# Designed miniproteins, single chains, continued (3), part 106

Each design is a single chain, and the fold is of that chain. pLDDT is the mean over its residues in the fold that is shown.

## One batch from the design tools (miniprotein)

Design m11673
Fold by ESMFold2-Fast:
Structure m11673 (fold): chain A 80 residues (1-80)
Amino acid sequence: MLTVKLTLPTGKVIEIELDENKKYTIEEIVEKVKKALLAAGIDEISAEAAAEVVRKKLEEKGEELTGKEAAEILKEVFSL
């Protein structure tokens, strides 16, 4: 089990748990990101915008990703 810690532009940290060896669909990863953002108190519009950026980056890699690959992409998206 891999815990991905992402720092938001607001300075808040969200945590997303992924199994590093499990394959996830883009939809599953995007839903996990949206839920984590909403749980952190981010509004629906901002959460949807962030999830859309994540979706586009994930789609560049294929239809499914390992939890490890997804974690690296999430870190890339939220480090900017």
Scores: mean pLDDT 79

Design m11674
Fold by ESMFold2-Fast:
Structure m11674 (fold): chain A 69 residues (1-69)
Amino acid sequence: MVDRAAREATRRLVSRGYDRDRAYRAGRMAAQMIMQGWSPVQAARYLVSQGYSFDEAMTAATAASRAIR
């Protein structure tokens, strides 16, 4: 499930103009947090603390959440 969620998050970020490698890293982190029971907003806040933009973080977290659920 993490790999599927990470791929979906990566696709969404790349479609919005983010670099694939950066997008994949954000997507994997978001997928792992969502799998651990974090909400998309909580996962996005963590990604922002790691240096991702709010738009990138929220896009990754929302896409990962939809792919898992």
Scores: mean pLDDT 81

Design m11675
Fold by ESMFold2-Fast:
Structure m11675 (fold): chain A 117 residues (1-117)
Amino acid sequence: MAGPLPAPPGKPVKPGETQTVSFTVRLAPGETRTMRIANTSDKPVEVTVTVRVVSGDGEVQVELRKNGQLIASGTLRPGETLTFTAKLEPGDVLELTFRNLGSGPVTLEVTVTIKEL
């Protein structure tokens, strides 16, 4: 059973201040999970997402979409790291999709940094 991914930090960010959160995502064989990051502020923000495989031996497909448009994708192997950066205008939405392509479970560490511009 796939539970929901944790929401990104909802703490207010001041100009020049960064907000960082790290969390763990566990994927069963063939499982796909998606998380959503929405800019609900009245100011543009820069979002940096870092994804790393911390356990498991399978490959993980990572896709990044902004307002439904694919803007980045990659495949992660054990010990590898992918980093994506995107600017979100007020009302923009980022979606991160993770798919475990392997036959065994994998665990990802996801770090999200949000900076008000």
Scores: mean pLDDT 79

Design m11676
Fold by ESMFold2-Fast:
Structure m11676 (fold): chain A 73 residues (1-73)
Amino acid sequence: MEKIIEDLKEAAERYLETLRAEGVPDDVLEQFRADAEETIERAKKENLKPSEAVARLVGVVLRAIGDWLDQQL
């Protein structure tokens, strides 16, 4: 589990860099980072399966993007 959590953190950081390059605001990126970190810590505490941890992290990404898009309307 530990190595997969570290791999997820690295993937999240690379994704944040991509979003920043595409013009997503820093406040949205920081919210995503905070939510991702909370989700990863919960996955560790609940001893989730790797696939479940990944699914929850993907959910965090989709929610953050959705919230930002709603602000543009």
Scores: mean pLDDT 71

Design m11677
Fold by ESMFold2-Fast:
Structure m11677 (fold): chain A 66 residues (1-66)
Amino acid sequence: PLTPEQVQKLLELMRELQKLIEDPTTSQAKIEELEKRVEELKKEIGDKSVELSLDNALEQVKLVAS
């Protein structure tokens, strides 16, 4: 089970990823920053469902930005 802090971090990161999907004119540096945050949070939580959700959202960002 996730802690409340981990849930909050996950929701915040997912919101930022969603914003990039909606606005693909964001900088490459911002995309790289979120990629690092995704990897850090995946390691911190260690939950397969969370990893899949974050990977899916990041993949959507990359598809729109490409």
Scores: mean pLDDT 76

Design m11678
Fold by ESMFold2-Fast:
Structure m11678 (fold): chain A 68 residues (1-68)
Amino acid sequence: SDLEEARRIVRLGEEARPDLVEEMRELEKRLKEARKANKLEEEIEIGVRIVELAVELTVAGREVLRRE
């Protein structure tokens, strides 16, 4: 299924790029703090960076699959 394939790609990306996983966890923490403080511009900036990291993790996971 598409969802199972997506989950596998994400897992492979996370295994290949633990640096991006750590950055994403820190950004998720900062996002929660920004939301609590009602800092809309900071929320948007952090949200955009999280999306960029999610794309990079997907690319990394696809690259792992390509090399198998």
Scores: mean pLDDT 85

Design m11679
Fold by ESMFold2-Fast:
Structure m11679 (fold): chain A 71 residues (1-71)
Amino acid sequence: GPSSDVAGAAAAFGGEAIAKGEISKEDLERGKERLIQAGYNEEEVEKLVEATLSKGEKVTAGDIAEAAQSL
């Protein structure tokens, strides 16, 4: 299963995706920056962003959850 940092990052990105319907690469990059500043592990958050973007340039909460489960 994903690490606690991957799971936490997935919850944060997933919440934004639910609110907006979908989120872009730019939304994921901004979210990554905020999470790293909040003390999340950079490599773990970057792995989640990379796995999520493999599904497309715009992603749903379901895409993010599936990417997190793949790690």
Scores: mean pLDDT 83

Design m11680
Fold by ESMFold2-Fast:
Structure m11680 (fold): chain A 104 residues (1-104)
Amino acid sequence: EELVEEGVKYVEKVLDSDTFLARFYLKALVEGTRAAALADPRVTPEQKAEIQRLADEFIEAINKGDKEKAVEAFRGLLEILARTRPDLAEQVVADLKDIEKLVK
């Protein structure tokens, strides 16, 4: 999916900066995205559990400096968001483009 590949490309670019600021903004983005999805009554309990798991895996990977696992978890998160909340997936990719500008 084009949106997922675009998002993965931008998260890789942000992670390649290897700065505290990049890690801070990525964690804030994923935490905010998780909160929005979990607050939506249209998202099923099963989908909320998967979003929660993927967000936790992403945060843990960032904290451990595991860029490959962070990218993998982020891909999974975007894939589920593209199916459950495509508007939120689009917003995440837009926010990533803004974060890339702030990091550089």
Scores: mean pLDDT 87

Design m11681
Fold by ESMFold2-Fast:
Structure m11681 (fold): chain A 61 residues (1-61)
Amino acid sequence: ATQQELNDAFKKYYTAKGEADRLRAEAEATGSEVLRQKADEYEKLHDEYKKKRDEISKALA
């Protein structure tokens, strides 16, 4: 693992959280099932990036 990989994992982790939060708010405002499903997907992706970030961080430290 490299510092660049860790930086990329952190970026993806925070980006996925931001997208999940934004899509969730839009889904609640519009009642869109499509947006709700996309928010769920980004929440899952955020969890996956958290695991990857923690793995890389542990390997580097």
Scores: mean pLDDT 80

Design m11682
Fold by ESMFold2-Fast:
Structure m11682 (fold): chain A 88 residues (1-88)
Amino acid sequence: MEELLKKAEELEKEYEKVGKELKEAIEAGDVEKAKELAEKLVELGEEIARLLLEAGELSEEEAEAAKEHVKKLAEMMIKKAEEEAKKK
């Protein structure tokens, strides 16, 4: 249990780092990089939700909602990058 929470914390730090890089890619209008980073963000978010579910910190419904939220967020971020690219 403790090992699952520690791994989740490490992945959360990576998630924040990838999120910052994604924001920078969006501002730069780098659609390809934004897509790559958004995909990585989804993978990290799903793994975090899975670890928290296994550790008993989330219910199955909460874990599924978290996964859906990250996927929707990634879709919005990619669309934002495409809009920014059109300005440049």
Scores: mean pLDDT 82

Design m11683
Fold by ESMFold2-Fast:
Structure m11683 (fold): chain A 79 residues (1-79)
Amino acid sequence: MSLAELYFELGKAYDQAGLRSLAISAYRKAIELAPDDEKIVSEATAAINRIKAGEAPVGPAASQEEIRALELAVLEAEA
């Protein structure tokens, strides 16, 4: 999995947990890391716009353990 994909998954997890500011930051980082990946750019941009519009997250809530695992994976990939 690429670092951009990890940030995209982290953004989804934060979004589902209601951590909107962290979700937007993670989605923006995914776009910065893979600006040529049309799927990541389009989906992350759509998610940021939805969060900014105040729309509720879709899907099951992510657990704190799942969020922590993704945060650690990102940290290790950037190290």
Scores: mean pLDDT 76

Design m11684
Fold by ESMFold2-Fast:
Structure m11684 (fold): chain A 107 residues (1-107)
Amino acid sequence: VAEELFRREARERVEKEGIEKVLEELIREARELGLERVAELLEEILEIYKKNPDNEEIRKVVEETVVRVLVELELARALGLPRERTEARLTGILEEALKKIEEILKE
């Protein structure tokens, strides 16, 4: 129930602010939380997104990834998850996204 609500709010935020602005805000938040690896991976995704503005497949992967990251951060906050577990979960999500993007770019 909570996850569905967070997913709806995450999608609304991306639609209202745009992917680039939300990614920039997530990078800042990740650094403030001490999630340096997460911030680095988000920066890589933002750079790829900016270099491929007309690639619909990359745009879709990035949008879904941003929504997943927003949901995980809200769940971590709501459940009081330790930094280590939050970092591991987000790192996994972002590495999966980068692998998908790499496969699209090799086409």
Scores: mean pLDDT 83

Design m11685
Fold by ESMFold2-Fast:
Structure m11685 (fold): chain A 65 residues (1-65)
Amino acid sequence: SASLFSGAMIRIVGMGIEGHVKKVEIKGDEVTIYARLDTEETREEMERIKELLEESGAKFTLVEL
């Protein structure tokens, strides 16, 4: 759903502002996130982003830096 996708995007922006997400590529329904996940908190937030994106019908790919 658009609401779930928007929720994921807001979280991605937050992680980008905090320096954890370095790049995001969106190609159709596929979202690729380039991130450094140094703490359990950042890993849990990324798992939540994955859940929201996948429930919205998008495909999630994580490239850990």
Scores: mean pLDDT 87

Design m11686
Fold by ESMFold2-Fast:
Structure m11686 (fold): chain A 107 residues (1-107)
Amino acid sequence: SEQERVELEIRRRIAEHLGTTPVEAATVAGLADLLGLSVRELLERLAKATGLPVNPSQLFLDPTLLRAVLDLLGVPAELQEELLGLLEEVPLSRPVSPSEESLIVTP
């Protein structure tokens, strides 16, 4: 899929910058190891930086999470902008906000 192709390209470029393997840069455990952190500590730092719960499977799919990861890895701003631009080129599946508007409050 286009999304999978973009994720692989982002992971490849991060790995190239860090001098590591795309596989290591593509996993939460690999990223934590590269930063000298535990998986839990990495997720807690990302949650604190974004103000949102961190889903490990969405690290490279959510532009806010990706930016936070790139900041922690010390990736230069120019490369961050390029990688975030790759995500914008892929129409991720239509944002279906289920109608929370139709949630009736019981009296």
Scores: mean pLDDT 67

Design m11687
Fold by ESMFold2-Fast:
Structure m11687 (fold): chain A 77 residues (1-77)
Amino acid sequence: MSKEELEREVDVAVGILALAVERTVSKQLAEKTGSEEAKKKAELAEEAIRRATEAAEAGDYEKAVKITEEAIEELKK
């Protein structure tokens, strides 16, 4: 494994962890406040985690990183 491949694997893991935290926080906010925005953010984070995990399992760490980055940007809106 190259240093670059290892760095991409770490980036995927960090991205998935960030999305998992956001999913949990947004889900709790949606349940406590009834916020449709929070519900949509939780669903977006969950879908992104699923897609990024599938890409990483296929060995496509570049695609997995891109999925996590795009989802994090979307969650900022």
Scores: mean pLDDT 81

Design m11688
Fold by ESMFold2-Fast:
Structure m11688 (fold): chain A 64 residues (1-64)
Amino acid sequence: SMEEEIRKVAETLFNAFVATRPREQWDEALAITKAFVRRNTSDPEKAELIIKEIERLKEEALAA
């Protein structure tokens, strides 16, 4: 499904670009990752759904 695809892409990007950094750098890493998603996703609506899921994953990780 589209939802499963978005989740998988978001998890891959979060784990590769955000979770590899110290927590104090996560806001900067997230900003860079958002720009990357918008630049490399042809569908703007899909880009925003991926970004929202990455933001959700960051909040989950910080709450744990």
Scores: mean pLDDT 88

Design m11689
Fold by ESMFold2-Fast:
Structure m11689 (fold): chain A 89 residues (1-89)
Amino acid sequence: KTPALELSEEQLKKIDERYAKDEEILELERKVQEAADAGDRESLIKYTRELVERVKEMLKELVKEGVISEEEYELMVAHLEALLAALEK
């Protein structure tokens, strides 16, 4: 059985605040939205992949800061990769 990812309210808030302040993530979100609005599936997949990679980097920084554990990081990364794989089908 895959363990459920249970993040505290404080952990979720810190993740959301870091996400909202990351200029590169915000730029990639804009590109993903523009590709979605244009119906450009190829660009949507490309920019979502780039967004996932940047989010992974952000989450790794949060592990170094003690906001999330290494185990929580691994579970979050697995979830992001599964979502990306589903989008590429």
Scores: mean pLDDT 81

Design m11690
Fold by ESMFold2-Fast:
Structure m11690 (fold): chain A 93 residues (1-93)
Amino acid sequence: MEEKKKAIELLDKIFELLREFVEAYKNGDVERAQKLSYEIGKLIEELKKINPELAEKVREIVDRVMQDLNDGKDPEEVIKRAEEELEKLKKEI
C-alpha cells in the first residue's frame, strides 16, 4: 500500500536526522542540533497526515531522546535505544 511505503520512508528520514541530531548534540553544535530538531518536527507532521497514531509514537521517541540527552545520558546508548524502538514500529506497519 502506498501509505505504508510513505510511512516507512518518513520513518527512515526521521531516523537519519535523529542520528545526526544526537551527533551534533554530542559535538556541542547547538545551531545544527536546533535545525535538525526543526526538520524532524516537520517530518513528524507529514507522518501525522497519513498515520496519526504512528506519528504520536515517533514524537514520544524523539521527545525521550531529547530529554535523555538533557539529563546527561550517553548519546550512543540513547540513539541505540531509539533505533530499536523505531525498528519495532516499522514492523507494526
Scores: mean pLDDT 84

Design m11691
Fold by ESMFold2-Fast:
Structure m11691 (fold): chain A 111 residues (1-111)
Amino acid sequence: EEELKFALEIANILTEVVRDARKKLIDENMPLEEVIAYAKEKVEKRLTELLKKHGYSDELIKKAIDLANKVVEEIIKRMYEKIKAGTYDEKEFDLYAGKEILKFVNEVLKS
């Protein structure tokens, strides 16, 4: 049960950051590079706090942050491409992003 709660907390951090990135791209018309920088800052802060609370070493935290930054950047860039092409579907994209976030969660939990 504690492992499931922890996995959900990790997933929620990335899910919320991706949703905030969508809002900044679509509603606030923020440049892609600024949105990616914002998302990386929020992920680093929130994920570091969560992993530290669960007793992760600085080395494991850094590895998780590096992977999270890559995952979030790839999701946001894909979102931007779909929006520009006029092919962005929220339900389909949320499924894609959820799958990528789940892969990330599984990788962190293996460590």
Scores: mean pLDDT 87

Design m11692
Fold by ESMFold2-Fast:
Structure m11692 (fold): chain A 69 residues (1-69)
Amino acid sequence: DSNVQSFVDSTQSVLDDPRMDPNIAGRMVYSLLVQLGVDPDDARRIADRWRRDFDAAVRRIRQLIDQLR
């Protein structure tokens, strides 16, 4: 739980900054998804998509964070 909380806090910080470097955001997305038990292949795919489809990725991650609550 504290590990999850740590990632939620860090990711929330990233999501609050819409001009965040996609490279940094992609790493955060990957780590969060793996921590949630998402298949590493799927997590990597979503992280890669972050660079091209920032808005869609942000919305998806916010949804995942809400589910962690």
Scores: mean pLDDT 64

Design m11693
Fold by ESMFold2-Fast:
Structure m11693 (fold): chain A 95 residues (1-95)
Amino acid sequence: GKDENLSHQLRLIIGQIKRLVDYMQQHPEETPGVVDNIIRLLDQSARLLEDNGLNEEAKKIREIRDRIRKAREEGDVDTVLKLVEEAIEILYEVM
């Protein structure tokens, strides 16, 4: 079963990430800074999952976060977008 309070907090984080993705697609020159903010939100979500005993899902989010960081350093925006989509899907699965 899913915790209603956790689901509410994750919904807010997902909403923030989606808004940042939309902003990044409209302002590609701001991509590195926007991706850094997405990474911080993913780290926050992983801590929330871990605090609620969802250690496997937290580990997956941290693994994706590290892959996003690498793709961002390499300028691979397409890979960043795909990995962010994968992270959002994991967060939806626990809501």
Scores: mean pLDDT 88

Design m11694
Fold by ESMFold2-Fast:
Structure m11694 (fold): chain A 74 residues (1-74)
Amino acid sequence: MSEALMELASASVKLIGVAVEIALFGETPENLQRASDVLQRMADIGRRGGVESQSSIDSLLQKSREYRERAEQL
């Protein structure tokens, strides 16, 4: 459980980094793909570690798909 929480925290830092890049440079396919990948990994960690609720996991997966679709449209 603690190990999964630490991995989730590290992934959250990466997500913040991508969000800062988007805020500074605007939305790019590269930034959106990275955001999608990080969110998908967070959902996987939460699901496997049992540290997130079903609603939280679903929200992460929905956001991951949204960013992937936006990246593909650009």
Scores: mean pLDDT 78

Design m11695
Fold by ESMFold2-Fast:
Structure m11695 (fold): chain A 81 residues (1-81)
Amino acid sequence: GEEERKKEREKKKLEFELDFYIALAIMNAHVGLKDTAIEQVKKALDLMKKLGYSDEEIKAFLEEFAKLLGISVDELLEKLK
């Protein structure tokens, strides 16, 4: 019904915001702004949790991002605490 459409619109807004922060994080990582990229990853993690991503999906994302940053996943997890 109409309530389902409202929830779908809100979900799409969060998905666009997630894509935006991921894109910014990737760009900043490529230009060597690693700390700025990590702050954007923190915002992306908040959005992933709101969107109902599993802990396994979040870990997979973090493993890929740690690889992009040239650091260990454990080091990235430490910086995200």
Scores: mean pLDDT 83

Design m11696
Fold by ESMFold2-Fast:
Structure m11696 (fold): chain A 80 residues (1-80)
Amino acid sequence: MEKAKKLLEEVEKNKKDLAKVEELASSPDMNKEELEKMAEIVAEEYSKSSPEEQEAIRLFIENSPVEEFKEKALALMDKL
């Protein structure tokens, strides 16, 4: 019970931080390699997360405004 509530709060906090990072990645200075590394980091955290946290991470990625990052992250998460 207590852990589930804290996981939801941490996921909401991470979603906000990731949204800011995605805004930076959408800048003209963004390169493909940076987006790929971001996707790998997300997939690695996904593999280490609980089922409840994984679902929240997936929802955040699915709503990502950065199409290349979304596609790469989902593919890596599904492969794990």
Scores: mean pLDDT 64

Design m11697
Fold by ESMFold2-Fast:
Structure m11697 (fold): chain A 58 residues (1-58)
Amino acid sequence: SRTIALAALADFERAARTLDAEAAERLLQKTVSSIRKAAPEVTEETERRLRAILERYL
């Protein structure tokens, strides 16, 4: 579960550098949904980290 979250964070950071704000928000929501299904226990922390990445690049 932690490995899945770390991979998702790395993938999102890489993608966020090339996406506009609207596309990045959609990707964030899709990533959070995937994590909620695969590893619900880390969803809240992962969403917080994804939001921090988005704020940094957008």
Scores: mean pLDDT 80

Design m11698
Fold by ESMFold2-Fast:
Structure m11698 (fold): chain A 52 residues (1-52)
Amino acid sequence: STIYWFNSKEEGLKAQGPTVLHNRFFGVESEEELERILNDPSAISSPILYKK
């Protein structure tokens, strides 16, 4: 699946457009958090990730 990575939530919102669901956005503090989110079976498919 496609994974989106942005420097901020605002950049992600600008790229995805006005109808994007905000619950798809996940702030990550480290690459370890990123891997944890991607390996969570309850995680939303095609998450939009940003640096926290």
Scores: mean pLDDT 65

Design m11699
Fold by ESMFold2-Fast:
Structure m11699 (fold): chain A 55 residues (1-55)
Amino acid sequence: GELTEEQKKEIVSQLIDDFGVSEEAAQSIINDILQEYPNATAEQALELAKLILLS
């Protein structure tokens, strides 16, 4: 995807801090989002991950 590895790590860290998910779960969510939306921005990927976790 267009996201850098640093951006992915920042999103993973944010999801762990805000939702208490494991690093593996957060990485899986981001990976699934980028499979569906390979051109997602960091902001879009984070927003989509939060929507998934709030559902």
Scores: mean pLDDT 82

Design m11700
Fold by ESMFold2-Fast:
Structure m11700 (fold): chain A 100 residues (1-100)
Amino acid sequence: SDAEVRAKLEEIVATVPEEHKEFYRVLAEALFEFQKLYEEAKKLNVEEAIKEIEEAMKKIAEVAERYEKGEISPEEATKKVKEIYEEYKKKVEELLKKAK
């Protein structure tokens, strides 16, 4: 269930050092929500929404890689993931709304 997945993600975030918790919490939330949108897009056969989700996931992965390499701060990485999430969620929700 969604509640079980969220509980497991919160458990994992709880094991992360304090300075990294916000980044991993935001990352987990974005990935969880895009997975839900991806499943809805597949069910409705909205190819354009699937492509937007895949692009968002690629951009989030690039931010995570830069963060792991120490190239960006936790605050900057968190901000970038939030910006990608907000932009692509809006695009995907609009595409899915038109398919309903």
Scores: mean pLDDT 82

Design m11701
Fold by ESMFold2-Fast:
Structure m11701 (fold): chain A 68 residues (1-68)
Amino acid sequence: GSDRAAAEGAAQSLIDSTKASALAGGETDVSGSYTVTDTEAIVTVKTSLGSGSTTISAAEGRAMLAAR
């Protein structure tokens, strides 16, 4: 639904921004993925320096998209 799409969009934007920052720093081994439920997305990014994950709720995704 719309909430899932908002969470997916926010997750992809976060992955794209993180990859861009890592590439600007000289990293070439950067990967990102997300898992989506009806209400949230869980984003994981991996680089040669380590990995991290965060959760974006559909409400947070909508707020992030509205702020752009």
Scores: mean pLDDT 71

Design m11702
Fold by ESMFold2-Fast:
Structure m11702 (fold): chain A 110 residues (1-110)
Amino acid sequence: APPLVRITVVSATAEAVQKAVDRLARELPVVSASPVEPYEGVDANGREVRYKAVVEFPSRVIREDLTFLVDPETGAIVAVHRGDAPDAPELDVSSVLALLLAESVDALYG
């Protein structure tokens, strides 16, 4: 079995974090999801981030924790960083989600 990776989902609103977590749990092989909890932080533009949740998923390709920044109005993932470091390189959101979805399909049908 592939090792578990943690995604920390963060946004300015609890609703946006919950929408993103629900979407990830529906589309990806998420094995656990935390409740939405208060968080203290700022995004790259200095805007307040107030809530987080953590989801865990198996991956063979991604083997380190990720942070997903979520739009507070739409719940859309707008940025992905490796780990919890603010200086970590950004990843392409669509590429990360496509890789995780492809891995999920291979696990179910391959």
Scores: mean pLDDT 71

Design m11703
Fold by ESMFold2-Fast:
Structure m11703 (fold): chain A 100 residues (1-100)
Amino acid sequence: VLSKEEVLAAFNALLEAVRSTLSPESYAALRETFTALLEAIDDARSRLSVLGILRLLARDAVERSRQGVTETLHVDLTVSVVVDGREVQVRLSLDLAIRP
């Protein structure tokens, strides 16, 4: 199981990997959304689930960029996380524009 510090390091590495791939606005939206979500949760399982989602989104965005796909990646998904000992459903809605 990853420590909180290892989770934050992985999160920052994934964000850095997509910084040049996404438009500045999309990068800011992605960073703000996932930072807020990681700050709200305190259990290791929820943090790993959130990182897993970010990893998949980062991989998809990078692959699209490599293939010259300039279409916006529309993300609309629900993730289950634990906040203050309660399981809550969080809807993530993001439009990720890929830089040319």
Scores: mean pLDDT 79

Design m11704
Fold by ESMFold2-Fast:
Structure m11704 (fold): chain A 60 residues (1-60)
Amino acid sequence: SSETPPLLNVTEAGRLIALKRYDEAEELLRQNRGHHHPLLDALIDRLEEESGRDLSHLRR
């Protein structure tokens, strides 16, 4: 299956943030923005704090 569950994307995005791969982390969060998952919101907040980016476009 080509489908990746949101929890796997949460884990991967967190790992990418820890590795300072912010562009890749932002892309995974963008791909999952429609899911409105609380853990994704927490990762968006963390990526914004760590990278200094404006990620309000990922919050709805």
Scores: mean pLDDT 75

Design m11705
Fold by ESMFold2-Fast:
Structure m11705 (fold): chain A 66 residues (1-66)
Amino acid sequence: KVEKIREILKSDPYLTDEAIDKLVERYEKEGRITPLEFLDIMIESAKKQGREELYEKLKAAKERLR
């Protein structure tokens, strides 16, 4: 089950291997991922890839999930 989730996430070119590992780890521990947790992982992935515009957009989206 976990491996299938990893394969789906690997198809996303904007996710790093570290971001995929964090998403899988949270899903295993809590059986779910909140929108806020998902955004935090995506923000970190964008930062590591040097995608400044994506990083700023994701930070703005996080403010809306208050």
Scores: mean pLDDT 68

Design m11706
Fold by ESMFold2-Fast:
Order: structure tokens, then sequence, then C-alpha cells
Structure m11706 (fold): chain A 82 residues (1-82)
């Protein structure tokens, strides 16, 4: 149904945002090394590649986990370039 699809998209967007915000806070607190930040970026890129290759085969829980990693990668990349 359209309602289920919309809810899934909202859950994925929320997961990505949570991953972004959580990672940003950890970096602001100095809890992550530059090497750990680079690893988070790589995991975010791998998550995008996994979704693009297997989108139809992934369940909602797997997609949420990958969305969280994607968001974390975005935050890490943004802060590393500052």
Amino acid sequence: SMAEQLEREELLAKAAQEGYEETRKKIEKGELTEEEIEKIIAEGEAAIATVQANEEALDLEQLKELARKYGAGLAAKEILEK
C-alpha cells in the first residue's frame, strides 16, 4: 500500500538522520580518531553500494541499518573536510 511505502521511506530517512546526528556528536566530543572517521565514511559508501546492488532483496530492518551507516558516513565526511 502507499501508506506502507511512505512509512518505510520515513523510517529510512529517520534512521539516516539518527546515524548522522549520533556520529556528529561523537566527533564533536572527540570520541573518534581520524582513522575511525575514515572507516565510518568507507562503511557509509559500502552501504550505498549494497542498497543499489540489492535494493529489492533487502528487508526493512536491513535497509534501516544501511541508512544509519549512510547518514553516519555523511556526517564523518562533512566534519573531516572542515
Scores: mean pLDDT 82

Design m11707
Fold by ESMFold2-Fast:
Structure m11707 (fold): chain A 93 residues (1-93)
Amino acid sequence: MTEEEIEKLENFVKSLIDYIKEQVEKYLKAHPDLPKEYQEEIKNVVDEFEKEARKILEDLRAGKLSYEEAVERLQKVGDEANKKIDEIIKKAE
């Protein structure tokens, strides 16, 4: 595992977090009637995703995870965040 591989993964994760935050912002602006409690739940899911992703990258840098394990965990955490947001939206509809 090279420093370049770690840096590329960190840049990818940053872009993914930024993309998710932008999509959530657009959704909330398009749905101003969404109850405040559901807005906060969605924001909390995004915050937890960012925290989990950061921990995975820290564990990768510390040699606690392989590159493949880090990629797999990041994918699972991202998929889980999307599922949680979808469930919150369905409850609000």
Scores: mean pLDDT 81

